Designed miniproteins, single chains, continued (5). Designs and how they scored, part 70

Each design is a single chain, and the fold is of that chain. pLDDT is the mean over its residues in the fold that is shown.

## One batch from the design tools (miniprotein)

Design m18419
Fold by ESMFold2-Fast:
Structure m18419 (fold): chain A 91 residues (1-91)
Amino acid sequence: SKEEAERLIAEAEALLAEAEELIRKARELGADRELILEAEEELGLAAIHIGVARRLLDKDPEAAIELAERAVELAERALKLAEEALKKGLA
């Protein structure tokens, strides 16, 4: 449903924002460069999927759901990579 797609997009956007903040902190601390780059790649892909999902929301809510679910998965990976970069930067 459109409502389900909107909820998933909102979830993906929240995770994206959290990952962006952690990546910023990781860079500030001089954390693992490779992990930061990997996190940024996943973050960028998540943002693209969110944008496409939003555009399809009214015309194809089922496609919007699939894209939003993928965006959640990508944002979660970005978040995990940023967290790992921070842990290594604190060591």
Scores: mean pLDDT 87

Design m18420
Fold by ESMFold2-Fast:
Structure m18420 (fold): chain A 73 residues (1-73)
Amino acid sequence: SDAANAALLAALEGKSRAEAIEVLAEAVFPNDVQARVFIAELEGKSGEEIRETLERTPRLAAVAEAVARILTP
């Protein structure tokens, strides 16, 4: 929903890349193993690669561009 997407983006503002990725993982994946895999997948990626990965993540596809910009300021 638009409200859920807005709340997620607000939760990421002002955070470091590592902190923002942790928040994303916790918001999207209720399972710790899946969250850790997601964190590892995004570590070391460029903004373009992050955007493409998020576009393939159903919960995050609608905010992929905005999230990628936050993770690569």
Scores: mean pLDDT 78

Design m18421
Fold by ESMFold2-Fast:
Structure m18421 (fold): chain A 58 residues (1-58)
Amino acid sequence: PAPVDPADAGATTAAGGALYAAAKRGEVPQEVADRFRRLAEERGGARAAQEMAAAGLA
């Protein structure tokens, strides 16, 4: 799709991308990466988890 999300969605995606990049580089252990994902789910619920999956965090 080609959504026109607000700037807030862009900021959230940028933060998720930074965490994703750090995890890919191995700067965060698996346990910490799992915690980050859990916190994102708590903060934004299922929608946050879906956004992370869409950003390639599957």
Scores: mean pLDDT 56

Design m18422
Fold by ESMFold2-Fast:
Structure m18422 (fold): chain A 97 residues (1-97)
Amino acid sequence: EPPPRRIAVVTTGGDEIMEIFNHLLKAGKLSKVFRAPSKEEALEAGRKLLEEGYDLVLVLHTAGASGDKQREALNEAAEKIKEAKEGELIEVDVSAP
């Protein structure tokens, strides 16, 4: 088994998404979690985290999404993380029409 990757998450999501990511952070499955007020700030924060030496960054846009769409986005993000190469920024956006 390869050593665990340092995964950082930036999200535009609400409290429910932040609670999920904070739980994963406390469980050692994530290395850092940030909430950003906009998609632009989330992407900028994500790029900065890669520059700071995180192995993988997830940027998740769920602002205004239904609970079903948020769950779908989390499943999509999990699959993309499994397939991702070191140094990648993964963007998942379910807030865009």
Scores: mean pLDDT 79

Design m18423
Fold by ESMFold2-Fast:
Structure m18423 (fold): chain A 74 residues (1-74)
Amino acid sequence: MLSPEERELALRQVLNQVANRLIESNFSLSREEVYAYAEELVRAVPGLSPEEREAAIRRLRGAIDRILATGESL
């Protein structure tokens, strides 16, 4: 099982990968494509329990929604 520190680091790495993917695509990806990419990255993290994965996916979806909403507002 990952420590809280290791889990937070892994989630930050996933969020950075998602952010980089959005920048590289010039935000041309659909919300569904971004969600699918983030979920795939989270599922690839070893040592997360099913509950921790679901929590991470929900947290990342919220972060993605905020990033996309900010882009739409500009």
Scores: mean pLDDT 75

Design m18424
Fold by ESMFold2-Fast:
Structure m18424 (fold): chain A 80 residues (1-80)
Amino acid sequence: SKKDIEAIEEAIEKIKKAKSVKQTIDALLEAMKKIENKDVLLRLIGIILRAIGMELDGVSDEEIIKEVIEELKKLIEELK
């Protein structure tokens, strides 16, 4: 829905200012509270789990943040 797109766009703006994976995950969890569509919610959960997996594999916070932003932008394009 349009509201789901707006929630994801807000999350992207917060994540662009994030300095850590923790801040990135916090922004995604906050976005999840605003999501109306179950399939969109499950996609955000998948993005969170992937970010955690990358952190555990020793990927840099900067690279994880970039990948999360790219996945969120792709999700928005799929919802338009």
Scores: mean pLDDT 87

Design m18425
Fold by ESMFold2-Fast:
Formats: sequence, structure tokens, C-alpha cells
Structure m18425 (fold): chain A 88 residues (1-88)
Amino acid sequence: MLSEEELERESVLMAARIFYVTSLNAQDKVLSPEEAREIAEALTRLYKRAKELGDEEAVELVIKALEVAKKSADAEGKKILDEALKKL
């Protein structure tokens, strides 16, 4: 039986992997400012939790997902995602 902390670590890592893969597959789309805000909020929350859990793989995947999303965003979305990256 996994501890509650081990289950949370697995959940956070899986979420980070899903976000990264989804961002890679969506590189042909232009993200709206609204979509960029939603992504920044979700990934910032995930980053903080991954850091608290000491999950370096999840931390790296969240950073990569934010960077990939930033490349696909419009000018306003790029500013939102860049600000999120700077606050990490």
C-alpha cells in the first residue's frame, strides 16, 4: 500500500506528464489570453506542489510545459506565461 504522500507524488508526476505531452501535441494552435491564464494558473499550482514533494521530474516537466505553451501563445498570452515562469 502506497502512503498518502507517495500517491500524491505519483498523481502530480502523472499530471505534469499529461500537461507536457498535451502542450507538445498542441504546438500548431495559437493560445488565447484566456487559455494562457488557465494554463499558467494550473501549472503554477502543480509546480508548487511538485516542489513541496521534492519531485524533480515533475518540476522539470511543468517548466517544459510552460515553455512550450509560451511558444504557442499570442503576444498577451506570452506575457502571462512569461510572468508565471518568472514567479516559479
Scores: mean pLDDT 79

Design m18426
Fold by ESMFold2-Fast:
Structure m18426 (fold): chain A 81 residues (1-81)
Amino acid sequence: STKNIDGVYDILLAGPGAASLTDDQKRALRDIALYIGSKEPDMPPILIVLKAASLVTLVLGKNPEADYDTIVEESIKLYEK
């Protein structure tokens, strides 16, 4: 459920890898996790959030200045590929 994804997302954001993320990047990560969860309803929430975090990391590795719209668009393209 959405609440389970939000709970795991909050735990991930408390981790060291999330300390440098902007509010837009954090929002993009959450929305990508919710998108993946909608496509894969039987996937455990922890794996959904980790998959979203991996996609966001790949996008930010290529474009560290990416805004919310760019992160969401490029992460979804990587997911659908």
Scores: mean pLDDT 79

Design m18427
Fold by ESMFold2-Fast:
Structure m18427 (fold): chain A 73 residues (1-73)
Amino acid sequence: SFDDLLAEAEKHALTFPLTPTQLQKVKKAFEQARNATTVDMDKVKEAVEELKSSKNPSEVVEAAEKLAQAAQS
């Protein structure tokens, strides 16, 4: 379920017209999230919903970085 949540969130993020720099930041954030050894699934779910509510590329990048932080908490 954790891997499925991250895959769904990343797929959503990649639907936005990201610049090369923004795309690299999003990919790095999801890589960091996947490498988390201990995760709070409730915090991850909240961060995923925030990402899904993003309306522009800048918000998507910020939400992806917050998701990585939530996964590493």
Scores: mean pLDDT 80

Design m18428
Fold by ESMFold2-Fast:
Structure m18428 (fold): chain A 68 residues (1-68)
Amino acid sequence: MTVTVHVKMPVDASEEEIELYARIVAHEARTEFGASDEEVERVYREVKEALRRAREEGKGEITIELEV
């Protein structure tokens, strides 16, 4: 199932903050969408990579399309 997630973060977010946001989204994938443990780990990785890219681009808001 494809889910679109909108995340707001500081443009200067630390790696710890990026990891926190990624973990929150992955947890929501499990609790709200019934994602498997393997899908949760994939979501965590994909969100973390997208957030790092957004930080590099100076974006404070990002939209990520995820498969769960």
Scores: mean pLDDT 77

Design m18429
Fold by ESMFold2-Fast:
Structure m18429 (fold): chain A 88 residues (1-88)
Amino acid sequence: AEEAVKNVEKAMEAMLAGDYAQASENLAKARDLAASLGEEFREELMEAVGPHLHEAALALDRGDLELAREHAEKAIEAAREVAEKYEA
């Protein structure tokens, strides 16, 4: 669970830096790591992260780095909350 969250964090950092290729790779790693722990975990993780990732991307498109960072942080927080359920 921790490794999946770590890859979401790396993906968000890469996205905020404009490295979309690295962001995509780290999101794929997070998905695959979550899937290795269970399909339910993978589904819940991707559903929790998805909306915040979308909002961060929209903010970056508008040049609003502050709002993009806020949504990136929410994506990471959502990933941690999901992971906590599967480690309890």
Scores: mean pLDDT 81

Design m18430
Fold by ESMFold2-Fast:
Structure m18430 (fold): chain A 69 residues (1-69)
Amino acid sequence: SVTRSYVLPKDKVDTKELAKELEKNVDGLHGVSFTDLPDGTIRVSVRSEVSGLSKVDEIVKSRGGKPLL
């Protein structure tokens, strides 16, 4: 399993909708976590199997997510 992390503007993301879309569309999803950052952004960390990574990336980027290293 792998963890992929992204940052989004907090006012632009519906965390419930994002979590549902990930749960519906990502095979091998192990978990999603959200962390509020002091600059008004939110960090989304998604743990999945490697096979699910492209779908995680597609979904989170479609909602304005930028990948973290």
Scores: mean pLDDT 83

Design m18431
Fold by ESMFold2-Fast:
Structure m18431 (fold): chain A 91 residues (1-91)
Amino acid sequence: MAEEALAALERELGEEAAERARALYEEQREAMREAIREALPDASEEAVELLVEAGFAEYAAMELKKAGRLEAAAELAARARRARAEAEALA
């Protein structure tokens, strides 16, 4: 998921935008995991990872939407929704 989101950002917005998103993801990944674990203490590790990846895909979809890349944003948002549904099934 995260690599697919980064690939979409690079394709639509360029390498610099993808590099900024990657740096943000790496910096904030643990904070996102902690926030998810605090909200969902009984969630499996697999569910937490899916929610982290879904959150990043949602961020990337918003950036694409702000840039007017509506089709790419919609596809990535749909992938994020599927990941959240899968996480709910695992929790």
Scores: mean pLDDT 82

Design m18432
Fold by ESMFold2-Fast:
Structure m18432 (fold): chain A 84 residues (1-84)
Amino acid sequence: MTPEELRKLAEEHLERAKKDMEQGNYEEAIKHYELAAVHFDRAKDYKGASEAYRLAIEAGEKAGLPQEVVDYFKRLADYYEKKA
Protein backbone atom coordinates (compact mmCIF):
# COMPACT_ATOMS: atom_id res chain seq x y z
CA MET A 1 0.00 0.00 0.00
CA THR A 2 1.11 3.58 -0.64
CA PRO A 3 1.67 5.96 2.33
CA GLU A 4 -1.50 7.80 1.25
CA GLU A 5 -3.54 4.56 1.29
CA LEU A 6 -2.10 3.65 4.72
CA ARG A 7 -3.02 7.08 6.14
CA LYS A 8 -6.56 6.76 4.75
CA LEU A 9 -6.91 3.28 6.30
CA ALA A 10 -5.58 4.65 9.63
CA GLU A 11 -8.16 7.48 9.53
CA GLU A 12 -10.97 4.95 8.82
CA HIS A 13 -9.92 2.90 11.88
CA LEU A 14 -9.72 6.11 13.96
CA GLU A 15 -13.31 7.06 12.98
CA ARG A 16 -14.56 3.53 13.77
CA ALA A 17 -12.83 3.66 17.17
CA LYS A 18 -14.55 7.01 17.92
CA LYS A 19 -17.94 5.44 17.17
CA ASP A 20 -17.07 2.48 19.44
CA MET A 21 -16.19 4.98 22.22
CA GLU A 22 -19.56 6.74 21.78
CA GLN A 23 -21.30 3.34 22.10
CA GLY A 24 -19.31 2.40 25.24
CA ASN A 25 -17.52 -0.42 23.39
CA TYR A 26 -14.11 0.52 24.81
CA GLU A 27 -12.35 -2.81 24.12
CA GLU A 28 -13.27 -2.65 20.41
CA ALA A 29 -12.25 1.05 20.32
CA ILE A 30 -8.78 0.10 21.65
CA LYS A 31 -8.32 -2.45 18.82
CA HIS A 32 -9.21 0.16 16.20
CA TYR A 33 -6.99 2.85 17.80
CA GLU A 34 -4.08 0.35 17.78
CA LEU A 35 -4.73 -0.48 14.10
CA ALA A 36 -4.89 3.26 13.29
CA ALA A 37 -1.54 3.82 15.06
CA VAL A 38 0.13 0.92 13.17
CA HIS A 39 -1.05 2.25 9.80
CA PHE A 40 -0.03 5.84 10.70
CA ASP A 41 3.44 4.51 11.64
CA ARG A 42 3.75 2.66 8.31
CA ALA A 43 2.74 5.91 6.55
CA LYS A 44 5.49 7.80 8.50
CA ASP A 45 2.72 9.88 10.13
CA TYR A 46 4.22 9.76 13.63
CA LYS A 47 1.95 12.54 14.94
CA GLY A 48 -1.07 10.46 13.86
CA ALA A 49 0.38 7.36 15.55
CA SER A 50 0.99 9.31 18.80
CA GLU A 51 -2.59 10.70 18.79
CA ALA A 52 -4.06 7.23 18.18
CA TYR A 53 -2.16 5.79 21.17
CA ARG A 54 -3.28 8.74 23.37
CA LEU A 55 -6.89 7.90 22.46
CA ALA A 56 -6.15 4.23 23.30
CA ILE A 57 -5.08 5.41 26.80
CA GLU A 58 -8.52 7.00 27.35
CA ALA A 59 -10.30 3.89 26.04
CA GLY A 60 -8.12 1.63 28.22
CA GLU A 61 -8.88 3.68 31.34
CA LYS A 62 -12.63 3.56 30.58
CA ALA A 63 -12.39 -0.21 29.93
CA GLY A 64 -10.70 -0.69 33.33
CA LEU A 65 -7.58 -2.25 31.82
CA PRO A 66 -4.56 -2.96 34.08
CA GLN A 67 -2.29 0.05 34.69
CA GLU A 68 0.57 -1.83 32.94
CA VAL A 69 -1.42 -1.83 29.66
CA VAL A 70 -2.31 1.89 29.98
CA ASP A 71 1.38 2.65 30.72
CA TYR A 72 2.38 0.69 27.60
CA PHE A 73 0.15 2.96 25.46
CA LYS A 74 1.64 6.04 27.22
CA ARG A 75 5.18 4.90 26.31
CA LEU A 76 4.12 4.37 22.67
CA ALA A 77 2.38 7.78 22.47
CA ASP A 78 5.47 9.52 23.92
CA TYR A 79 7.80 7.57 21.58
CA TYR A 80 5.89 8.68 18.46
CA GLU A 81 5.47 12.28 19.72
CA LYS A 82 9.29 12.59 19.99
CA LYS A 83 9.66 11.06 16.50
CA ALA A 84 7.23 13.55 14.91
Scores: mean pLDDT 87

Design m18433
Fold by ESMFold2-Fast:
Structure m18433 (fold): chain A 63 residues (1-63)
Amino acid sequence: ALSPEEAAAAETIRIALEMEMKDRGLASLSEEQREAIVRRVGEALGLDEETLRRAAAHALSRV
């Protein structure tokens, strides 16, 4: 189970990934594109590397 902070971060990452796909008209994102979005969200939310990694893993399992 994720902490509330990790769950909120995972949801933010998932929404960001889905929005990027929709804006670009893509069915999926490349690994590089996903990593770039995850890094951007982590920076915006001020997350540490471990929290970001856990949130990203959870978000990516649903995209």
Scores: mean pLDDT 77

Design m18434
Fold by ESMFold2-Fast:
Structure m18434 (fold): chain A 89 residues (1-89)
Amino acid sequence: SELEETVKEIEKELNLTLDKPERQQILEALKLVSTGKPRPRISPEEIEKFLGSSIPEKLGEFYSRLLAKFGVELPRFVFGLTSAMALLE
């Protein structure tokens, strides 16, 4: 999958390794909410603030790049993750 390859490439660029369940949830979320039209990056700080909790710096940067590349708005991504979790259970 081109989507999975792109996710893995960003993981590699950031020296970040997602576990299989986490990657699966992210991939399903992207399938649900991706527009295919790249958009401007949201800062890792804005992502952390929106999630209401501290996240590792690399994970914030990972989401920042991912959402920009796939044209996903942060609120839609969070909705997508929640929906993906329900579908995978």
Scores: mean pLDDT 77

Design m18435
Fold by ESMFold2-Fast:
Structure m18435 (fold): chain A 68 residues (1-68)
Amino acid sequence: GAMEEELLKEAEELMEKLFEALEKGDIQTARELENKLVRLIATAPQEVADKIAELLNKKKREWEEKNK
């Protein structure tokens, strides 16, 4: 539904900004973005939270591969 699509889009945008901040060494911005992402996941319905977790795991894997 529209709420699921908007939450997933917001989560993806937060993740992209988070990993960009980490790559730049902008620890303060990364921390703020991580806090927003954690809050979003905590308040999302379980089904949406699970999908966000899957997306986060995918983005984390891509970031780790790039930064080996």
Scores: mean pLDDT 80

Design m18436
Fold by ESMFold2-Fast:
Structure m18436 (fold): chain A 97 residues (1-97)
Amino acid sequence: GREEAIKLIEEAEDHVRQAYHHGAITEEQYEKISKALKEARDALMAGDYDTAIKYLKEAISLVEEALAQATNPAGRAHLQKALDYLKKALKIAEELK
């Protein structure tokens, strides 16, 4: 349900932070992804599933772009896990709509 989707976003936030600490993404990429994730989580907490879906899709796109550019193996692994968690969160948000 909604609580599961929020937890999946929080797991993705941790993996994005790990990717940043491994140097796989820039500070600008980290800030943009983190903002989209916060907006998605806040929208889910408010029951605004349309807004949550919008920001989850934005975060997924940003993580996919970062993954395409990243070369560090550990950072890439964290970006892939973040992507997997976000896709699961998106599926739940779509089912709640």
Scores: mean pLDDT 91

Design m18437
Fold by ESMFold2-Fast:
Structure m18437 (fold): chain A 73 residues (1-73)
Amino acid sequence: ISSLSASPEEIRKAIDGTLEQAREAAEKGDPRAPTLIVAARVLLVAGYNAGLLSDEEIAEYKARIDEVAALMD
């Protein structure tokens, strides 16, 4: 794969930023909200596969993604 691995700090920032956008979009009924939630999940999986996130961080991010997804009813 031609993609470069990110640092733990970079992947956390990417997930945090995407989740914030997803939450705001979901609360406003923005049609982009499902895409942003998928993007956050993809970033989480990438961080997990690269070994950049602890099991605790993965569980926390997963819970936050699920919380945002619940806003979309």
Scores: mean pLDDT 78

Design m18438
Fold by ESMFold2-Fast:
Structure m18438 (fold): chain A 72 residues (1-72)
Amino acid sequence: NGGLSDFLLGVGMHARARGDLDPETRDLLLEAGRYFDEAGYYFRDSSQLDKGKEYLEKGLELLGQAMDKLEK
């Protein structure tokens, strides 16, 4: 839905704006944001909830990888 997509897209926009992040971590955050935006698109259609879940899970995996890099 719009609110969720806008919020998650905002995460990607913040990652892009941070010049102090290494390129690999920034790219992971941007990719996660793109997957979250796609998930939001599918969640607009109740017949596509399974697709939305798939994209959400991929986004969360990429976000987890970015967070792991930020901890190291």
Scores: mean pLDDT 71

Design m18439
Fold by ESMFold2-Fast:
Formats: structure tokens, C-alpha cells, sequence
Structure m18439 (fold): chain A 76 residues (1-76)
């Protein structure tokens, strides 16, 4: 799991630094698809959040990542 997550994060960063917004966003969507539920369950387990609270935090996290990718592409 951690290895696959890091692989996708590295691919997102590489695509974003190359100015390839489409590829970076595609890898981000894949990361969200593969790890969204895991992140929700971890927040429930580690922080004792309700499912609704965990889902909201995970959505905020992916939105923040999307903004970082957009900024990185703009800097390329």
C-alpha cells in the first residue's frame, strides 16, 4: 500500500513538473480511487472520527493536493 501510494505521488510530481496537467490529474484521480477508502478508515481508527468527518477531511486533503498540482504545473 505505502509503496503504491508513493509511486503514484512520484508520478503526479513528475507529470506536474513536466507541465503535463492532464497526466498529473489522471494520476491524482487514480491515487484518490485507490486510497480514498483507506484514508477514511485510517482517520476513523487513528483519530476516532465519524465516517462523515473522515470523508470530509479526506476530500479536503485531495482538494489541497489538486491545488498543489495546479501550482506545480503553473511553475513548470
Amino acid sequence: MVEREQELLERIEAAAKAGDLEAAMAYLEELEREFREYAIEELIREEGLSREEAEAKVEEGFEALRKQVEALVAAA
Scores: mean pLDDT 82

Design m18440
Fold by ESMFold2-Fast:
Structure m18440 (fold): chain A 103 residues (1-103)
Amino acid sequence: GPFEEALELIEEIKEEIKKNTKDEEFAKLFLNGLDSFERAVEEASKEEDPNEAILLLEIGLGMVLISLGVMKVAGASEEDIELGRKAIERLQEAYERIVEALK
């Protein structure tokens, strides 16, 4: 289902970030954001209230976006920022599929 598909996508993105990010410390920052979203997806999948599930997912996705913002302020390359931006676009699509499935 869409929660399992989101978890598989997060794992795929983690491997891409580990292999393709130029700066190891920026990779770690973004991976920490991804870990937060992964935890949010796991907890949301157990939540009986769809509004609470959506809130958890929004907070988790927000943590990924914050990690990208921290990387940008800390001087990450445009290539590393673009890699993170594309990852967030894919995560937003997974979020939308989960939201549709909660109704």
Scores: mean pLDDT 90

Design m18441
Fold by ESMFold2-Fast:
Structure m18441 (fold): chain A 77 residues (1-77)
Amino acid sequence: SPLEELQKVLEEIEKLLLELGEKAREQNNQQAMQQLQQLTAQIQRVLQEMLRTGDVEKALRELEKIKKQLEELKKQM
């Protein structure tokens, strides 16, 4: 179901945010920290919009896009 897919993507994003946040702190990587803050803000906006509209499928697509951006950031660190 879309809700089960949403939960899975959110769990994967949470793990990436934790991993990359720790790595950015260890590296004193201010640019990575700023990008992580921006991506976290984007996630919050997506979830807020989903709560307003009930559009779980749109939220899932946007979160999958954000997950790819987190994976790309990981490769650059």
Scores: mean pLDDT 89

Design m18442
Fold by ESMFold2-Fast:
Structure m18442 (fold): chain A 70 residues (1-70)
Amino acid sequence: MSREEVIALATKAVNAILNGNKEEAKKYIDQLVEAGVISKEDAERIYKALDEGNYEEAAKILSDAVARSL
């Protein structure tokens, strides 16, 4: 996955999180894990934040994890 593809996918994931679309967010996050951009542990932390309704924290965890991979 190219840097530009990672940024595009991460942007879609963040937008889904901030819109409260948990199922769509999870699909994009799973794709980022499969691509090796974020760890399985980071994904689990994001899922917990989403389950708690803490969308801002979920978006922050995702953004931080993606930034470390770029």
Scores: mean pLDDT 84

Design m18443
Fold by ESMFold2-Fast:
Structure m18443 (fold): chain A 84 residues (1-84)
Amino acid sequence: HFAEGFAALAQGKYEEARRHLEEAIKEDPNNARAWAWLSLTYILMGKFKEGREYGEKAAKLDPTDGFSLAAAGEGRRKYEEALA
């Protein structure tokens, strides 16, 4: 599920990516990388509030993972840009 979500995202298939990543999270809700990719997927879909929330979740689950921290930062940035 996680690998399929990543592949779908790379192909621009955002709804398919979202579905695969949500399944990965159902299998392991502590998978910080799945939350980080779900965050990016929501941002690419224009859903910046959800993107920010999922990015923060990823960073909270694994504060030592650079990608999870980057997802939290990007989600915050995009949400703030959408409000400005």
Scores: mean pLDDT 77

Design m18444
Fold by ESMFold2-Fast:
Structure m18444 (fold): chain A 57 residues (1-57)
Amino acid sequence: GEEVVATEDVPVDSPAVPAFKKGDRLTVLRRYSDGMVEVETEDGRRGLVGEDMLEPA
């Protein structure tokens, strides 16, 4: 899949969003028309984040 890099830290306080840190590499699974992106972390967690929180790897 497409590799992207997190531009900021995301905390573990929401089960709908995978936890990651700024600079972590994520795999894009799907892009939605509302600007949300389904991503998977290296440890296999999945969730939705805003595309504005991601940059090309």
Scores: mean pLDDT 74

Design m18445
Fold by ESMFold2-Fast:
Structure m18445 (fold): chain A 55 residues (1-55)
Amino acid sequence: SREELKESLLKLAQSLLDAGASPATVLHWLRDLVRKERLPFSDAELEAIVAEAAA
């Protein structure tokens, strides 16, 4: 589901931040992933996911 995909992206973002990646780098990688996999997320939604992961 979309909620399960969001949870997966949030977990991925958290893991990347924990590994020392910057929020800007994580956002860039998530945008690339979303484009390649054609996932139903806007850029604003990805920004919100990265912000949530960084909190």
Scores: mean pLDDT 85

Design m18446
Fold by ESMFold2-Fast:
Structure m18446 (fold): chain A 92 residues (1-92)
Amino acid sequence: KPSEEQLKKIQELDEELKKRSEEVRARYEAAVAAGDAEAVAAIRAEAEAELLEYLRELLRILGFKEEDIEKLLEAYKKSAEEFDELLEELLK
């Protein structure tokens, strides 16, 4: 179970991601409305990179080894379901 200190760090990380996510979403909606396929693709790639960075930091706060973090991030890129399955295995 996460410690009080770990929970505080996670909350700070969640707040930062929320602010960045709102900005990225606004840009994404504007690009979609404009029919700018190149901008949409670029914003999607940026959002994916930000999410992966968030997950990496989250897993470090939770005490996962760097090797396991990389495996979890690769699983997440494929599907959230595959990520959850691997996470359950690593927590055993």
Scores: mean pLDDT 77

Design m18447
Fold by ESMFold2-Fast:
Structure m18447 (fold): chain A 70 residues (1-70)
Amino acid sequence: MAQDMKIVNQTIDLLARGQATPEQIEQGARALHRASVQSSRDAGAGGRGGPLEQNKQALRDSAAHIRESD
């Protein structure tokens, strides 16, 4: 999980700088998906999933828009 979150944070930083490649964004989205799944398991029935799910969707949307060149 920690390594996946580092990949996610690195991808977000690159996106903020306008230097992220489509491949890096896709890798970040996949890492965020893995981290979100793991976090949901760790949180169990009483945990918080909303922020991670929202961040996952935002990253996926960003990746899709950049891939579409818009």
Scores: mean pLDDT 65

Design m18448
Fold by ESMFold2-Fast:
Structure m18448 (fold): chain A 81 residues (1-81)
Amino acid sequence: SSTKEAIKEKMKELLATLLKMDEKEIEEFLAASPEEQGELAKKMLRVALEKENITLSPEELARGEALASGSFKKAQEYIKS
């Protein structure tokens, strides 16, 4: 279960750092559906890009959003398994 713990910890770090979520908000989010988590992952990517002044092409942004959404959905499914 060390892998599940590591993934959960990294997700908590990202939520706290990028979205400034507290521990209660993070636990509520981790209990959310994979679809809801995927949509929030796309928002986190956009926030991270804005903070770093990174400009992506529309194609790269769409690809990045799909990867972020898919990664969070898979990570959440793995944690809940």
Scores: mean pLDDT 73

Design m18449
Fold by ESMFold2-Fast:
Structure m18449 (fold): chain A 97 residues (1-97)
Amino acid sequence: MKELEEELEEIRKLLEEAEKEKDPEEAARLLKKALEKLIELLLRAPKEYLPELEELLERAEKLVERVLKELKDPELKLELEVLLALARIALAVRKLE
C-alpha cells in the first residue's frame, strides 16, 4: 500500500530528525510523534510489514535510551516510557496473531 509506505517514510524521517537534534526535549517530542505513528501502524498494518516496523521500533528504543539520559522533564520522560512500552506490547500481540 502506497499510503502505508508514505507513513513508514514519515516515521523514518522523524527518527532521523531526533538522531540529529541536540536539544533533548525537542528530540523527545520528535520521538513521541514517531512512537505514536509507529503504534498506529503496528495495530493496523498487514503482517508482512511487521519486520520493518520492528526495525523502526529497535531504532526508536536506542534513541529513547539516549534522550532519557539527558531529558529533565519528568512528564515527557514518562510519556516516552509509556509509548515505548505500548509499541512493544502492540508488536508482541501482532506476532501472536
Scores: mean pLDDT 85

Design m18450
Fold by ESMFold2-Fast:
Structure m18450 (fold): chain A 76 residues (1-76)
Amino acid sequence: MLSKQELDRETILSLVRMLSAIFDNIENPTAQQLQDMIAIAQSILAQAKRQGVLSPDIQAEVDALIARLRAELAKL
């Protein structure tokens, strides 16, 4: 049985991984799509902080996703 904190943490991780999967499956993303995905990733991070479930692992996974999105945006 998961505690509410563990459930909230798993929900945040699922959202991050879902966004990462969406990014990986987009062919030739537009600058607007990349900017929107960065904003969503930042919103997920803010939500994790508000819920008190922001761990170094979650921070690192979100930061890595934002870095990949920014790298693709820089190519456009």
Scores: mean pLDDT 84

Design m18451
Fold by ESMFold2-Fast:
Structure m18451 (fold): chain A 100 residues (1-100)
Amino acid sequence: SKALEVAELGREIKLELDNVLDAVRNKDYDNALEHLEKAKELVKKLRELTGDEELAEEMLALLEEIEELVKNKSSQSEIEKKLQEALELVGKLVDKVLEE
């Protein structure tokens, strides 16, 4: 089922973003970058599955902004704010597929 595959990808993206948050809180920036890369690959798969290029490109741009903040070891609060925005976009993308 396409809907089940989209829901599973959304769950996996959220899990990877939670892993980024945990890594940033522990000052493990290398691990945070690895989880961000996994999240980007999952978003690309979600884009291919849904055909929703606009929301996926917005999501990828936000993940790239988070990557830059992590590479620059920016404030934890700034990174957390952007991660929350990314989580909200994932929810929006998944809900759009499930709602028709």
Scores: mean pLDDT 84

Design m18452
Fold by ESMFold2-Fast:
Structure m18452 (fold): chain A 60 residues (1-60)
Amino acid sequence: MEKEAGRLVAEQVRAHLVRAGAPAELLSRADQLIADVDTMSKREVLERVVALLREHRAAA
């Protein structure tokens, strides 16, 4: 598993949400993803990223 790539993706998603003015709840979820990324599979990271972006898009 590419832990470095997963962490970079998680950090980029968080940075994107901050720039987009996402609510604190979504930022908290992104922080949890970053904290958990080293214990997750690449598929699990991708699924959580997609869920976060989908929730943000639905809220916008």
Scores: mean pLDDT 76

Design m18453
Fold by ESMFold2-Fast:
Formats: C-alpha cells, structure tokens, sequence
Structure m18453 (fold): chain A 95 residues (1-95)
C-alpha cells in the first residue's frame, strides 16, 4: 500500500535529524490549523497557505528520498521549509 511504502521510506532515510524535521513539520501543521480555527478569516487564509506549502515540501522530500543519492537534498529541502513555516507562524502569532 502507498501508506506502508511511504512509512518505509521515512524509516529508511530518517537519521535522527530527518525524523526531528518530520516531527517539527507535523507539529507546525497542527499549530497552524489551530490558528486557522481561532484566528480571523485573514489569519486563517495565511495559515492554510503555509500548511499547503509545508505539506507540498514534505511530499517532495519523500519523493526525492526514493533515490538514495538524493536523500541529503531531500533533508535540506524539508529543513528549509520547516524553518520558513516556523518563522511565518511566529509572525502570525504577533498579529
């Protein structure tokens, strides 16, 4: 199944650093979902955009990880996306 294959790829390329990035991505998405529910419609719109961008980055990184030669690139892509999303959340929480 696609879910089992995806989990095997995560387990297969996930050094502690990549595992931590995936956990940070999931926590970031949940935090943005809470902001979207409790915030103004404008905050909700910005929050959903950040969620979509982060989810796309996770899927792209997992797709790249299917090729062992691209796993370092996948980790860099995911790390950058998580860092950008966390920064945007901090800015939205100030509003």
Amino acid sequence: AAEAERQALVDGFAEQEVKDLLERAEKTIKRMQELAKKGSPEIGKEANKIIDELRKAVETALELAKDPSKRTEAGRLLGQAVDEAEKKIEELEKK
Scores: mean pLDDT 74

Design m18454
Fold by ESMFold2-Fast:
Parts: structure tokens; C-alpha cells; sequence
Structure m18454 (fold): chain A 63 residues (1-63)
């Protein structure tokens, strides 16, 4: 995981805790899944696997 993704995940987790308490998001576990999918999409993109990267990105956006 790159540094920017790590920092974004930390900030997102703090924000999501507040939203979970307010009932606006499903769970912190869903955010972790989204972060993992974005990471996998970025890795696939760097490998030239554009179709796989686009599919993983779309899956993350739908969560």
C-alpha cells in the first residue's frame, strides 16, 4: 500500500466512525474493503491490466 492510500484510509476511517454512529454508512469493515479494492485496482493499473483495474475500481465505487 502506498503512503497516500494509507493516509487516506486513516482519515476515511475517522470520518466513517462518525458516519457509522449517525447511521449514514454500513460499517468500518466496508471502508476497509473499499480501500483494499482501490489498492488492488492501482496495482493492476500499474501492471497494465486496465480491464481488471477498471472492474476493481467500479466494485469499490459501488460499495
Amino acid sequence: MDEAEREGAIAGNEYARKLVAEGKVKSLEDLKKIARLYHEANVARLRGEKEKADELQKKADEL
Scores: mean pLDDT 66

